# Designs tried in a protein design run: designed miniproteins, single chains. Part 107

Each design is a single chain, and the fold is of that chain. pLDDT is the mean over its residues in the fold that is shown.

## One batch from the design tools (miniprotein)

Design m3722
Fold by ESMFold2-Fast:
Structure m3722 (fold): chain A 107 residues (1-107)
Amino acid sequence: DAVAALRAELAALQAEYEREPSAEKAIQIGLVAYQLGDYELAAKYFEEAAELGSPEESATALALVGYVYLQQGDNEKAAEYFLKAAELSPDPEVSELLRAKAEEAAA
């Protein structure tokens, strides 16, 4: 059962994260929560990943928060998080793509 497997994976990852927090683990938890339709939990862990990670990991995590808000229909918050991700990204090409994504979300 795919849903039961995802719930078991979520619980295991959360237990690991409590013992040894990392941006990578927080992103993994957020992605599993997103697959389960728990967008509030997904956003929480992506925001925690943004605080723990490198600038590149933080930009990725904030972009993922933007996608969560797009899925919820909150286009204004999605645009805000894509812009925050663009500001943190050390890659100018990634920053340009994220700014374009923010403009698309705000349209």
Scores: mean pLDDT 88

Design m3723
Fold by ESMFold2-Fast:
Structure m3723 (fold): chain A 76 residues (1-76)
Amino acid sequence: MIIDTDLDPSTAKKLAEEAAKKASKETGVKIDVKVIKTDKGSRVEFEAVDPPSLEAAQKALETAEKEFKKLIKKEK
């Protein structure tokens, strides 16, 4: 899952890692986070690591996205 944001890479990484940790705890699926600097801010990539099923991967990634968007709204 890829999310483009106007946050700087440092802030985006902090919030993305917090979202991934929460999603991993709630779903039991390991989530890897990659943050890339872009001309508009940052690109955040969430990847489910060795998920037990496609449904588990989807649930984990959707949870990470929801938590990340919630953290972005709180940061502003």
Scores: mean pLDDT 82

Design m3724
Fold by ESMFold2-Fast:
Structure m3724 (fold): chain A 62 residues (1-62)
Amino acid sequence: TYEITVLKDNAGFDADGTIYQKGDVLTAKDPVLNDDGLVTFYSLQTGKRAVFGADQVEIKEV
């Protein structure tokens, strides 16, 4: 399992319009870094897909 910490305010983009703030913490089983520098995962808290710029988040295995 991975812990994803949001590093910037007004971060993330979701098809459903969810925006995250600095200090928000999400968890995922399998975050994926894309060639475009985007991190994509399914949040274990919401069950929804989340997308962040790789520079907007810190990912730690827990």
Scores: mean pLDDT 79

Design m3725
Fold by ESMFold2-Fast:
Structure m3725 (fold): chain A 76 residues (1-76)
Amino acid sequence: AMLLSSIVPQAEEKLKTDPAFKKQVEEINNKYEKKELTVTEFGVEVGKVLGFPDAEREKIGVDNIAGGVKIALARL
């Protein structure tokens, strides 16, 4: 819960202030909406763009990262 609360504001800030990050996340999200990526694959790809190393993505949970980024995108 607390970790997800941290992911949402971080993703929102980067989506508003980092055009390269926004472009990469929108491209990954477009692939997910087309069912070219699973939820897990989406979480891995956006977690990488957020700068989380493999071990940190595993600890947070890739599905939590996916959910947090999806919430941030919906608030854009």
Scores: mean pLDDT 77

Design m3726
Fold by ESMFold2-Fast:
Structure m3726 (fold): chain A 69 residues (1-69)
Amino acid sequence: DIDRDVTISMFQMLISVIRLEKTRSSDQASYDRLLATAEEALRAVEEGNWEEYERLFKEIQALQSEIDK
């Protein structure tokens, strides 16, 4: 499934970027939460649960918006 495989690859990259950004941030707790949510979203896609992925993706966007301020 191309859409699933592409989404998995994109999320693996996102997780790597989040881990890198965490090393440069004083807000370790927010980045830990973001990482946990991103890894949960990746698992949802791997399981084919697109509804759960959409919910978690919105949660990721909210967390990123809070950190990026």
Scores: mean pLDDT 81

Design m3727
Fold by ESMFold2-Fast:
Structure m3727 (fold): chain A 89 residues (1-89)
Amino acid sequence: MTDEVLKESAKAAIEMLEKLIEESKDEKLKEALRELKAKIEKALEAGNKEAVEEGVVTASFVAMAISLGDIELAIKIAEKGVKKIEEIL
């Protein structure tokens, strides 16, 4: 991905996560999504491409799990992604 496409993808992922946080009724999912969003924002601020890419990919899989009704899987994916982003940063 170009830097421009990556930044726009990250912004789209952040907006998607904000919407999912507002629409969710599960407090654990909301917390995991808020942490993931914060890590993507931190990765963007740091200019760390690898961390941003990991965040965007994680957000996509989280959205897919939620769309399939698998909230437990969505939480697990988000938490694992947060830890991986922290290791890259």
Scores: mean pLDDT 86

Design m3728
Fold by ESMFold2-Fast:
Structure m3728 (fold): chain A 72 residues (1-72)
Amino acid sequence: MEEIEKIVEEIREMASTLSKENQELVEKSLKKTLEEIEKEKDKNRQLLLAEELLGITEILLWAEKLEKKAKA
Protein backbone atom coordinates (compact mmCIF):
# COMPACT_ATOMS: atom_id res chain seq x y z
CA MET A 1 0.00 0.00 0.00
CA GLU A 2 2.63 2.60 1.06
CA GLU A 3 4.85 1.82 -1.98
CA ILE A 4 1.88 2.29 -4.34
CA GLU A 5 0.97 5.59 -2.60
CA LYS A 6 4.52 6.88 -3.23
CA ILE A 7 4.29 5.96 -6.94
CA VAL A 8 0.88 7.68 -7.22
CA GLU A 9 2.38 10.82 -5.59
CA GLU A 10 5.27 10.80 -8.13
CA ILE A 11 2.78 10.41 -11.02
CA ARG A 12 0.72 13.38 -9.79
CA GLU A 13 3.84 15.53 -9.27
CA MET A 14 5.06 14.81 -12.83
CA ALA A 15 1.57 15.30 -14.29
CA SER A 16 1.37 18.78 -12.69
CA THR A 17 4.27 19.89 -14.97
CA LEU A 18 2.56 18.62 -18.16
CA SER A 19 0.20 20.48 -20.52
CA LYS A 20 -3.46 20.67 -19.42
CA GLU A 21 -4.42 18.10 -22.10
CA ASN A 22 -1.78 15.59 -20.91
CA GLN A 23 -2.66 16.28 -17.23
CA GLU A 24 -6.27 15.24 -18.01
CA LEU A 25 -5.02 12.15 -19.88
CA VAL A 26 -2.80 11.06 -16.94
CA GLU A 27 -5.58 11.74 -14.37
CA LYS A 28 -8.05 9.61 -16.40
CA SER A 29 -5.44 6.82 -16.72
CA LEU A 30 -4.64 7.04 -12.98
CA LYS A 31 -8.32 6.56 -12.08
CA LYS A 32 -8.50 3.45 -14.30
CA THR A 33 -5.21 2.05 -12.93
CA LEU A 34 -6.33 2.54 -9.29
CA GLU A 35 -9.59 0.67 -10.08
CA GLU A 36 -7.53 -2.22 -11.56
CA ILE A 37 -5.24 -2.24 -8.50
CA GLU A 38 -8.27 -2.57 -6.16
CA LYS A 39 -9.47 -5.64 -8.14
CA GLU A 40 -5.98 -7.21 -8.23
CA LYS A 41 -5.12 -9.76 -5.48
CA ASP A 42 -1.38 -10.11 -6.26
CA LYS A 43 0.73 -7.40 -4.56
CA ASN A 44 3.48 -7.69 -7.22
CA ARG A 45 0.91 -7.21 -10.00
CA GLN A 46 -0.54 -4.15 -8.17
CA LEU A 47 2.96 -2.63 -7.97
CA LEU A 48 3.58 -3.42 -11.68
CA LEU A 49 0.35 -1.60 -12.69
CA ALA A 50 1.42 1.51 -10.72
CA GLU A 51 4.99 1.37 -12.16
CA GLU A 52 3.58 1.04 -15.72
CA LEU A 53 1.59 4.28 -15.39
CA LEU A 54 4.64 6.02 -13.83
CA GLY A 55 6.68 4.98 -16.91
CA ILE A 56 3.99 6.27 -19.28
CA THR A 57 3.90 9.61 -17.38
CA GLU A 58 7.73 9.89 -17.63
CA ILE A 59 7.54 9.25 -21.41
CA LEU A 60 4.89 11.99 -21.80
CA LEU A 61 7.07 14.45 -19.83
CA TRP A 62 10.10 13.56 -22.00
CA ALA A 63 8.05 13.92 -25.23
CA GLU A 64 6.79 17.40 -24.22
CA LYS A 65 10.36 18.54 -23.45
CA LEU A 66 11.53 17.29 -26.87
CA GLU A 67 8.64 19.10 -28.65
CA LYS A 68 9.61 22.39 -26.97
CA LYS A 69 13.28 21.89 -27.95
CA ALA A 70 12.36 21.07 -31.59
CA LYS A 71 10.30 24.30 -31.89
CA ALA A 72 13.18 26.45 -30.61
Scores: mean pLDDT 80

Design m3729
Fold by ESMFold2-Fast:
Structure m3729 (fold): chain A 107 residues (1-107)
Amino acid sequence: SMREDLLAFLEQQELFLREMKEIAEKDPSLTPEQKEKVKELFDKLIETLREMREAVEKGDVPRALELLDKAIEILNEMKKIVKSPELQAALDTLIRTLERLREALRA
């Protein structure tokens, strides 16, 4: 079902973000303060996707849309700090994917 596919997608994104967090923490181009801020934003984003998964499981579309907007906001804040072109490209791809998901859920 679309719901099962969406839940699987969100779970896979949580795993991907945990991996990206580990990569960002080891980035030598970031100051210790920037690393701590990026780590905080990754943790907040992972928690937001977990809450979104719970909202989807309950069929709470309005809550899922609120959390989707929150996730996009967090991703845009991360882009201001992350200096790696590869990490910026990954964040841009996730933003576009979540924006498309937002449009699909509003339809």
Scores: mean pLDDT 85

Design m3730
Fold by ESMFold2-Fast:
Structure m3730 (fold): chain A 62 residues (1-62)
Amino acid sequence: RPELTPEQRAILEAVVEADGDLKKAAERLGVSESTIRNTLKELGLDVEQAARLLREERIAAS
């Protein structure tokens, strides 16, 4: 299982908190929307997969 960097985790959390709105997530982190999209591509995740991964972490069942 690939481990998330702190930066990648922060981006995933911001995306989930913004309900998949990449622009709002970017504004929260002070980065560009392209940075968010590039991070998701690096992880091979879409917004739904990112939300699922964070849910697994929250319930400690990962």
Scores: mean pLDDT 72

Design m3731
Fold by ESMFold2-Fast:
Structure m3731 (fold): chain A 87 residues (1-87)
Amino acid sequence: YSEEEIWAEAEVALLHIKAFLAKQGGEDYLKKGDYENAIKDYEEAVRFYEEALRLAKEHGLPQETIDAIEEALREARKNLEEARKKL
């Protein structure tokens, strides 16, 4: 357990939280019919999940962590495409 490993785990967790919050913002905007802001929030969620996945793979984090991020990323991408269809 190195400082680098602790940092990587913390950074991935923070990115995952940021992505989740952006996704929740997108869902809230979508419910209000604000498709432009919903798309922006979902695009941000996708970017955070992609960065979290990159770091998790680069630093060899547990497969269960990688799988969870990949699933969340798939869901965020699906939400983004559905929101884009509403414009």
Scores: mean pLDDT 86

Design m3732
Fold by ESMFold2-Fast:
Structure m3732 (fold): chain A 76 residues (1-76)
Amino acid sequence: LKKKAEEYAKKAMEYVEQGKPMEAYEYAKKAVDLALKGGDTKLADEIIETVMEKVARAAIEAGLLDELGRLASERV
């Protein structure tokens, strides 16, 4: 699970570099979920602090910040 979380985090970063913040967010979200399911809260926190920040910045540049915010706010 941890290795797959790292792979998805890397993929999210690749989508950020491509200017695809919505797709980057989906992969970052999956990476965090896998890290938590694997019991690695530190990895989950690192992904949130590093990858999610870059996703938010890419969303601002693409004019999709409001859409990203809506998806993030629907968490239980």
Scores: mean pLDDT 75

Design m3733
Fold by ESMFold2-Fast:
Structure m3733 (fold): chain A 58 residues (1-58)
Amino acid sequence: SAEEAARTVLEAAGNAENALAFLERELQKSREDPSRRHRAEYIEEVIREARRIAEELA
């Protein structure tokens, strides 16, 4: 799920700032490729969940 992906990225990055920077870069790359539209939509969901989890941990 997007929540599980968000938790995995946050854990791997060690902090919310680095996790969100990574996800924003992946989103931008996905937006540059029309064949990756569904991946871009999914990454947007992961970013929303990561922001929510980061708020809970603060």
Scores: mean pLDDT 82

Design m3734
Fold by ESMFold2-Fast:
Structure m3734 (fold): chain A 64 residues (1-64)
Amino acid sequence: SDSEVEGLMEQFIRDAMAQRLSPEQFRQRAEQLIRELEQTYNLTQDQIDTLRSQFDQVVRYLES
């Protein structure tokens, strides 16, 4: 399941970058994805924090 979550995250990031989402749009969609993954895969708080950290790095890249 961890491998599936990583695959979904990578696909989401690729799709978001291809669509040229604004940092704000990316944050909103990323938070929605985190909530869906948390419910579907019963993620731990540490896993959720890791996902948020990874998405924050992408947002910082988009803001640069």
Scores: mean pLDDT 79

Design m3735
Fold by ESMFold2-Fast:
Structure m3735 (fold): chain A 75 residues (1-75)
Amino acid sequence: KEKELKEKHRKAAETIAELLKEDHGLDEKEIEELAKEFEEYKEKAKKGEIPADVGKGTVMGMAYTYVLLKEKAEE
């Protein structure tokens, strides 16, 4: 069960990374940097400091999800 779940997390992360690379031209380092920016974006948005940018927020959210899934696959 745990092995199957980790494999699913890994494949989901790879799929998201491929979409970000092919559709948005991002490499893996840029995806990881966007994931970190999303954490800062959430904190600033919570404080009302950043206006809602749905397009940029979606891409950053995908990058953040990729990093989370990759970390869960490595646990």
Scores: mean pLDDT 72

Design m3736
Fold by ESMFold2-Fast:
Structure m3736 (fold): chain A 62 residues (1-62)
Amino acid sequence: SAARGRELFAERLAHSWTLEGGRGPRLAGWDAERLYEALRASPLFADLSDEERRDLAEYLSQ
């Protein structure tokens, strides 16, 4: 769900933001399917389940 995706996004991007010195990924303008594929390929999100990646993609596509 988009609500769960929002929580996961906040947790993961906050961590990545800190580690990367404020250079978080810019994912605006991508549709849910493309975002889902990108999340599957990303080492930052490799530990998430397939369902969690889909929830994140749904949230980010809004």
Scores: mean pLDDT 65

Design m3737
Fold by ESMFold2-Fast:
Parts: sequence; structure tokens; C-alpha cells
Structure m3737 (fold): chain A 55 residues (1-55)
Amino acid sequence: SAEREELLERAKAVIREASDASDIEKMNLGAEALRYVQQGDLERAQALIDEAEAA
């Protein structure tokens, strides 16, 4: 779905930006969100991505 693809891209972007900044907490949020996208739990994935993007 378009929603799943968008969340997947956002989770990957969070991980990339966190890796560049050496932000372990943000990287963990992005990795957890990616796992939820892969499991089809888009609601939890979005919540984690929103938290990471707000930090």
C-alpha cells in the first residue's frame, strides 16, 4: 500500500539521519518502526516515526 511504502521510506530516513548524527536513541526508534512496518503494524510504526521526527 502507499501508506506502507511511505512509512518504510520515513523509517529508513530516520535511521540514516540518526546514524549520521550518532543518535543511538533515534536510530533505535527508526529500527523499531521499520520492524513494525515489515510486520504490517502501521499504526505503531507511525507513532515511533512521529516520535523520532519530533526529537
Scores: mean pLDDT 84

Design m3738
Fold by ESMFold2-Fast:
Structure m3738 (fold): chain A 65 residues (1-65)
Amino acid sequence: SAALVAQAEALAREALRLAEEGRTEEAKDMSYQALRYATQAGATGDPRIRALLTEAGRRLREAGG
């Protein structure tokens, strides 16, 4: 649904923000929630969600190193 896609994108954006702030555990939690909503919506291949989660993961690797 559009609502689940919107929630997944919002959670993915929050994950990126938390990762940029070095809040690694919260960023991981938001990333997992984003993936749950994206999976429910059939939107795991959504380019916006994918890009946001990819960047969040990159930041988490840099901040948690």
Scores: mean pLDDT 83

Design m3739
Fold by ESMFold2-Fast:
Structure m3739 (fold): chain A 90 residues (1-90)
Amino acid sequence: MAKLKLELKITVSPTEDGYKAVAEIKMTLTRPDGSVESGTALLEAEGKTAEEAVQKVLEELEKALEEAKATDPELADAEVEIVSLEISFE
C-alpha cells in the first residue's frame, strides 16, 4: 500500500475582520514499488475566529487529499499519517 506522511505547520494571525490561518504542508509519499516522492503545499483560509480559520484551512487540506485520491489510483487506498502538527498564534 502507498503511505502518505504529512507534516503540518499552521500559523494563525489576527486581521482587521477576524483571523487568517496559513498551513505549510510537507508531504512524503512512499509508493507500493518503494519509490519516494516529496512535496510541499501552502493553504490559506480566513475566519471570524482563530478556531474557524484553522477549521477552514483543514477543510481545504481534506478536499485536496480527496481530489488527489480521486486522480491517483495508488493514493485511493493510501495510509495517511500526520507525523507532526504545530499550531502557532501571532
Scores: mean pLDDT 82

Design m3740
Fold by ESMFold2-Fast:
Structure m3740 (fold): chain A 85 residues (1-85)
Amino acid sequence: GMRLEEIRREYREILERVKAGEESFEDAEKLIEIGEELYQLGDYELARDAIEEAIKVALSLKEKSPRVIGMILRGIGLLLDIEAA
């Protein structure tokens, strides 16, 4: 469907930025959102990849604030949901 292909394109675009070393909280947040949408659309494998990448980005951030910790915990929760599916 058009929406699945659109989300897959967004994932590819953000991965290019992350691989270039332009890591930000906003990129990790967008990767979580992409992972959630992929999960809802039934692409469990890509959803898992997007969420794992979001956790990696969050862990690489110099900021160790509650918002970063909260994002990591949210990502872990989503991975558990995917494994249960």
Scores: mean pLDDT 81

Design m3741
Fold by ESMFold2-Fast:
Structure m3741 (fold): chain A 91 residues (1-91)
Amino acid sequence: SFKEEAIKQLEEAYEELKKWIAEVKAILDDAQKAQLDAIEAQIEQIYKKTLEQLRAAKTKDEVLKILGDFQAQMIPLVKEIEALEEAARAA
């Protein structure tokens, strides 16, 4: 179903995101690692909430809204991780 495919894609995307976060974390100092740990905790909360909402969704329109809300929340957090990676690699 559309919902089952959306859940699968979200789970796969989250696994890839965790791998990237681990790679970024490996090149950071202790203060930057603390910042990334806080971002990672926010991402985990957003992911868990989104999965719960998707599992409860009854229509394709509800799934699309949930995914849209997820993307809107993730964009600024992903940008913060990219900024940390760029700063660390430039040092």
Scores: mean pLDDT 90

Design m3742
Fold by ESMFold2-Fast:
Structure m3742 (fold): chain A 65 residues (1-65)
Amino acid sequence: MDGYEGGLAAAEYGKAGDLEKGAEAVARSGAGFSTGMAVAWGASQGASLDTAARGGEAAVKAGSK
């Protein structure tokens, strides 16, 4: 429900490789609250950073629609 964790996860993704990419993902997650849900769900399943990042990316793409 909250985009907060999704925004943070997207920012963390950007920090790993590109701050601008992370910032863009954070902005997109604001439009698509599902980003936070995807990240939270992945974390609850004991997902690794990679899995959580993939969930965030999928939600961001969905939100950009």
Scores: mean pLDDT 50

Design m3743
Fold by ESMFold2-Fast:
Structure m3743 (fold): chain A 79 residues (1-79)
Amino acid sequence: SLRDIVVDAFAALGLDREELEKALEGVTDPKEIVYRVAVVAVKQGKFNESALVSIGLALGLTLDEVKEAIEKGREEGQK
């Protein structure tokens, strides 16, 4: 599935697979996927903006939509 591809990609970049699977459980919206991955990445100290942008664009988001999702995820992850 699209979710499994995203989990595999970010696990390969060093994010915890179980945390990614938990964060993306039931999530199908591309913008919400990018947002939740950004939250996990920030909390784990492994934030990679270029990877998040690449995946967001591959999921069909515009650059503005990807940037908005990343910014919201970064803010939430820093709480």
Scores: mean pLDDT 86

Design m3744
Fold by ESMFold2-Fast:
Structure m3744 (fold): chain A 69 residues (1-69)
Amino acid sequence: DNKKKGAESGKAGAEAGAKGDVAGAATGYHQMYLLSGSEKGKEGAEAGAARAGGEVAAKMGQDGYLDSE
């Protein structure tokens, strides 16, 4: 269920942003956009890219920049 996965990714992005992790926030919102087509996900990913460098932020999330446990 891509919409549910998108919502969970958006929630994870919001939680990362609340903790000051701009890279994690950008990655979470980008995944929300890819999985659900959410306009908010796209806007959050674009804003995060402007603040953290979008591809670097996404790669940091994928490469386990945050502890995976």
Scores: mean pLDDT 61

Design m3745
Fold by ESMFold2-Fast:
Structure m3745 (fold): chain A 97 residues (1-97)
Amino acid sequence: MIKAKIRIVLPPDATLEQIREAVEKLQEIAKKYNEEYEKNPDAVKVTKISVRFEKDRVVIEIEVEAPSLENIEKFKADLQKELPIATRVEIEEVKEL
């Protein structure tokens, strides 16, 4: 099992409505992946979602657990596809459990 933190950076000109929609979409994605994990332990489990307000932008941090880095990379790709508003989606802090 691998634990990773994924950082989602929103654009500095994102409106409050766009920020809200991004957070709601992330909660939907997290729920879908956690439901899949209950059926298949080889899936990604979302353990935490945090929203951080930086001086010029909003950053969303997601903590995940998966069997391999490949599963986390696939999850990152799905996040990039489902959240086109994100300026960056980055994998940070990979640890073996």
Scores: mean pLDDT 81

Design m3746
Fold by ESMFold2-Fast:
Structure m3746 (fold): chain A 73 residues (1-73)
Amino acid sequence: MTAERVRELVLEASKSDEVKAVQLLTAAGILGTVPEDAEEAARGLREAAAELTDNPEVAREAERLAELIERAI
C-alpha cells in the first residue's frame, strides 16, 4: 500500500460516511481482515499504523482515518 492510496482513502472518507471508508480500506488491503463494524476497523487501522513504522506517511494517514471512524461511532 502506498501513502498516496491511503491519502485518497482519507480524502474520500471526508466526503463520504465512515462506513464507506471501512469498505475502501478493506478492498485496498490495508486491513488484513474484514471488520465486522467501524469500531473493529478503527482498531485494525491503529494496529496497522504501529506496524508501518518504516513508512510514517502511510502510518499517519491510517491513524487519521481511524480517528475519523472512531468519532463517527
Scores: mean pLDDT 65

Design m3747
Fold by ESMFold2-Fast:
Structure m3747 (fold): chain A 60 residues (1-60)
Amino acid sequence: KDKVTLALLNEIEHLEELDKEQPSPLIKELLEKTKKDLEFHKKTGIDPGTGKKDENFKPL
C-alpha cells in the first residue's frame, strides 16, 4: 500500500477508537469524510494530501 493509503487508514483507525470511547457527531463526520477520501484515492489514484499541493511550492 502507498504512503497516502496507509496515512488514511491510520487516521480512520484513530477516529474509530475515538468514536468508540467518546461518540460525537463531529468524530462521525470526520470518519465518514476520511473514508470517502480513501475511496476517492482508490478509485482515482489522486493523492489528496500531496499530489496537487506540491504545486503550491512554486510561489517562490
Scores: mean pLDDT 67

Design m3748
Fold by ESMFold2-Fast:
Structure m3748 (fold): chain A 57 residues (1-57)
Amino acid sequence: AVEEARKAALEANPDAVEIREYETEKEAVVVAIGEDGTMTVATVSKETGEISVETIE
């Protein structure tokens, strides 16, 4: 779950200079932050395996 979220975040934001990881019982979340402050959030549901990716500029 966390590794899948990390891969998704880095694929969406390959120039990320900082990575933050969070894990709960229901989801794994990885936030990739670019040098310009662009933030990509990848969330993997542990119940369904669904991956969602959102980029915040």
Scores: mean pLDDT 78

Design m3749
Fold by ESMFold2-Fast:
Structure m3749 (fold): chain A 62 residues (1-62)
Amino acid sequence: MKYPPFEMSEEAKELIEEGKRKIDEGEEKGDLKLILEGIGLVLRGIGEAIQLELERRREERA
């Protein structure tokens, strides 16, 4: 069993925020590599958030 309320949303938030930061910076500079890195981080953060939301939705219905 995992740790209780361990702020999993904080990890997802951090990933999304960092990714968004890199995308924004990459867009400002026109740096493709920064943009791609940011997109990867955002996708990972979103993936985690979606997984959490799906689990919460199932519990809500139950």
Scores: mean pLDDT 71

Design m3750
Fold by ESMFold2-Fast:
Structure m3750 (fold): chain A 88 residues (1-88)
Amino acid sequence: SDGDKIILEKYLELAKKTLSKEMQELVEELAKSLSLGQFGQLTSLLEALLKEGKISEEEMKELVKEILGMSDEEVQERIALLSQELQK
């Protein structure tokens, strides 16, 4: 959707300003591996978790590396778990 594209563009702009080159490269790999909807959901949740102080940049990096090895079903399960973590 157009909303997912806007989220992607905003996240990539934020990443260029705040994230390391290594993290930017991992985000680009996620964008190639995931559907646009999954990428939008995941990046929005990761941004919210970082903003709330619930994860560190290093924890986010390890999480992204783990997700790159996952099936579509496993990615969706991880998105649900991250959403629960944000709500606690």
Scores: mean pLDDT 74

Design m3751
Fold by ESMFold2-Fast:
Structure m3751 (fold): chain A 119 residues (1-119)
Amino acid sequence: DPYRDFIPRALYLLKHRPELLEPAVQRVVEALKEVGITDPSLEEKLRKLAELLQQTPPLSVFTEEFYRKAAEATGLPAYVVNLLAQMILLALLVLDGHKEAEPLFRKLAEEMKTAIKNA
């Protein structure tokens, strides 16, 4: 599954291309607004999550400890953190020229719409 390899590649970009972090956050905010998610605190929460991703060792991302720290920083439940973290990582890949990440990024935005309704 080619999507299994996106996490290490995106985490590399997050650590070595810090200038892509703010554009990635803005891409996620825009995509979520397009699917009707307009929470005014969302941009700040996404920045906190992106900073946590940058500070977290790659093997510790998506662990119980990661979700605990993300919940403390953002107030978001683990399933929402999981979707948003994946969207940030895919946005980094798209911004770095990996256009193949765009369809999965858009699919996660639609999944966020469903997750918010069931929260």
Scores: mean pLDDT 80

Design m3752
Fold by ESMFold2-Fast:
Structure m3752 (fold): chain A 80 residues (1-80)
Amino acid sequence: SAKLEEAKKRLFELAGKLQEALKKLYEEDPEKLESLLPRIEKLEEKFKRILEKLEAGEDVSEELEEFEKEVKELLEEIEK
């Protein structure tokens, strides 16, 4: 279904952006990365839960919107 494919694409695009930012942070400020590990771990758990629901054909619209918000907030924190 187009809705599931778009949701999956968005989920992986968000995860990819975060991974790139975290790689850069590891090179530039590893102490800051360490301080953010609890937030990163929670986002990884949310990613896995959303992916599992998508693979089961379940609606993840609310979870994906919340995940996007949390990824954006973490990216803003990384850029400070």
Scores: mean pLDDT 85

Design m3753
Fold by ESMFold2-Fast:
Structure m3753 (fold): chain A 82 residues (1-82)
Amino acid sequence: KKKIEEDIKILKSLLDGSALEFIENHGMDELLEIMKNIAEYLGDEETVKKIEEAINDGSKFTGEDIEEVLKKLYEKVKEKEK
């Protein structure tokens, strides 16, 4: 909740394809937590559910899935801020 500004900054930094490096340095749980926090902040229940499924079964979260979720969340952040 109070980390939303930090989480959004991390999201923006990962759009250049550095999500794998973030996972290597911080772990998959940290990335999933950040994405879930942003989705909850945006009221995006559909994305929250998809991330919860990824937490339950990490093998379902490929690099393409990560990039898709990151882009979707970023587009919604832009819409909410503008």
Scores: mean pLDDT 74

Design m3754
Fold by ESMFold2-Fast:
Structure m3754 (fold): chain A 94 residues (1-94)
Amino acid sequence: SAADEAARAAIARLEALRAWIQAHEDLRDPTTLLALVALHEVRRALEEYLAGRLSLDEVIEAVRKAVAVLESQPDVPARVRAEMRAILAELEAV
């Protein structure tokens, strides 16, 4: 389905973003660790959706919560916030 394709694309984007953070950010920084945890939780929700254990609406809610957490932290890189907002918008458009 279009939703399943969007979910797989979102997982790939999250993996690329995680790799970017690991290459460019200090992994000892609590803000960086918070961002990585948020990415991990969103990825888990997408994997649970693809496994048939979560609805798309539940995934979208998980992404909204992650976006809210990341937006509340000014030290989170702008790229991370922008990419998470883009993932949310794409999932909401399905």
Scores: mean pLDDT 89

Design m3755
Fold by ESMFold2-Fast:
Structure m3755 (fold): chain A 93 residues (1-93)
Amino acid sequence: SSQEQLELQLKTAALAFEVLSEEELEELIKEKRLDEIEEKIEEQLKKEKDPEKLLEAFKKVLDAMVEQMSKTGDQAVIDAVLPLIEKEIKEFL
């Protein structure tokens, strides 16, 4: 569950930031090279200066997390975490 959630989050973030193609992501995930996906996302976050593009990418990651948690029945976790993530996004802008 936690690994599947992490894989979904990293995949969504990498696609949102356009650092990896879907094909490249599937290869890295199959090989358990999640650290390389995370590194590419971090490099792009340091490089990207457009706050609107950053906000859009963060929203896509958040939506994927919410969808994954709703499938596992963790609605209480969603309700607790969403306000904290929204606060962090606003403080980053």
Scores: mean pLDDT 68

Design m3756
Fold by ESMFold2-Fast:
Structure m3756 (fold): chain A 72 residues (1-72)
Amino acid sequence: SSELQQQMDEGAALVYASVVLSTTKKSGSKLSEDELREMLERLKKLHEQVSGIAKEQADRAIEVVEKVLKEK
């Protein structure tokens, strides 16, 4: 159902965004520009598909990845 798909998409986005956020904060300077761009592209796609806390966490991850990319 659309409700189940939405719940699954939100859960997947929340987990992915949280992992990207923690990894980029800890080791972002060691990640390649290509790896950061791939993460950013995936986060932006997930952001468009989710709402609530998952969307908020994706926003935080996007901001951190974009900041690290600008510093390269």
Scores: mean pLDDT 83

Design m3757
Fold by ESMFold2-Fast:
Structure m3757 (fold): chain A 64 residues (1-64)
Amino acid sequence: SPAPPIRFEIELEKLPDGRYKATVTVYDLNGNKLETIEIIAETEGEALRKALEYAVEKAEQAVA
């Protein structure tokens, strides 16, 4: 079975136009970066919520 991601990093940034960008980085059991996804939303809360939903979905897909 593939190893599940052991670490997620979520970075939240306010963009010059007033929107928010959440950057989600996924790492494997050896600390290798698997992917980076950018999510843009109108509010900080929406960006963070979408980032967390993505992280949960990714974790579920990694489990047998």
Scores: mean pLDDT 79

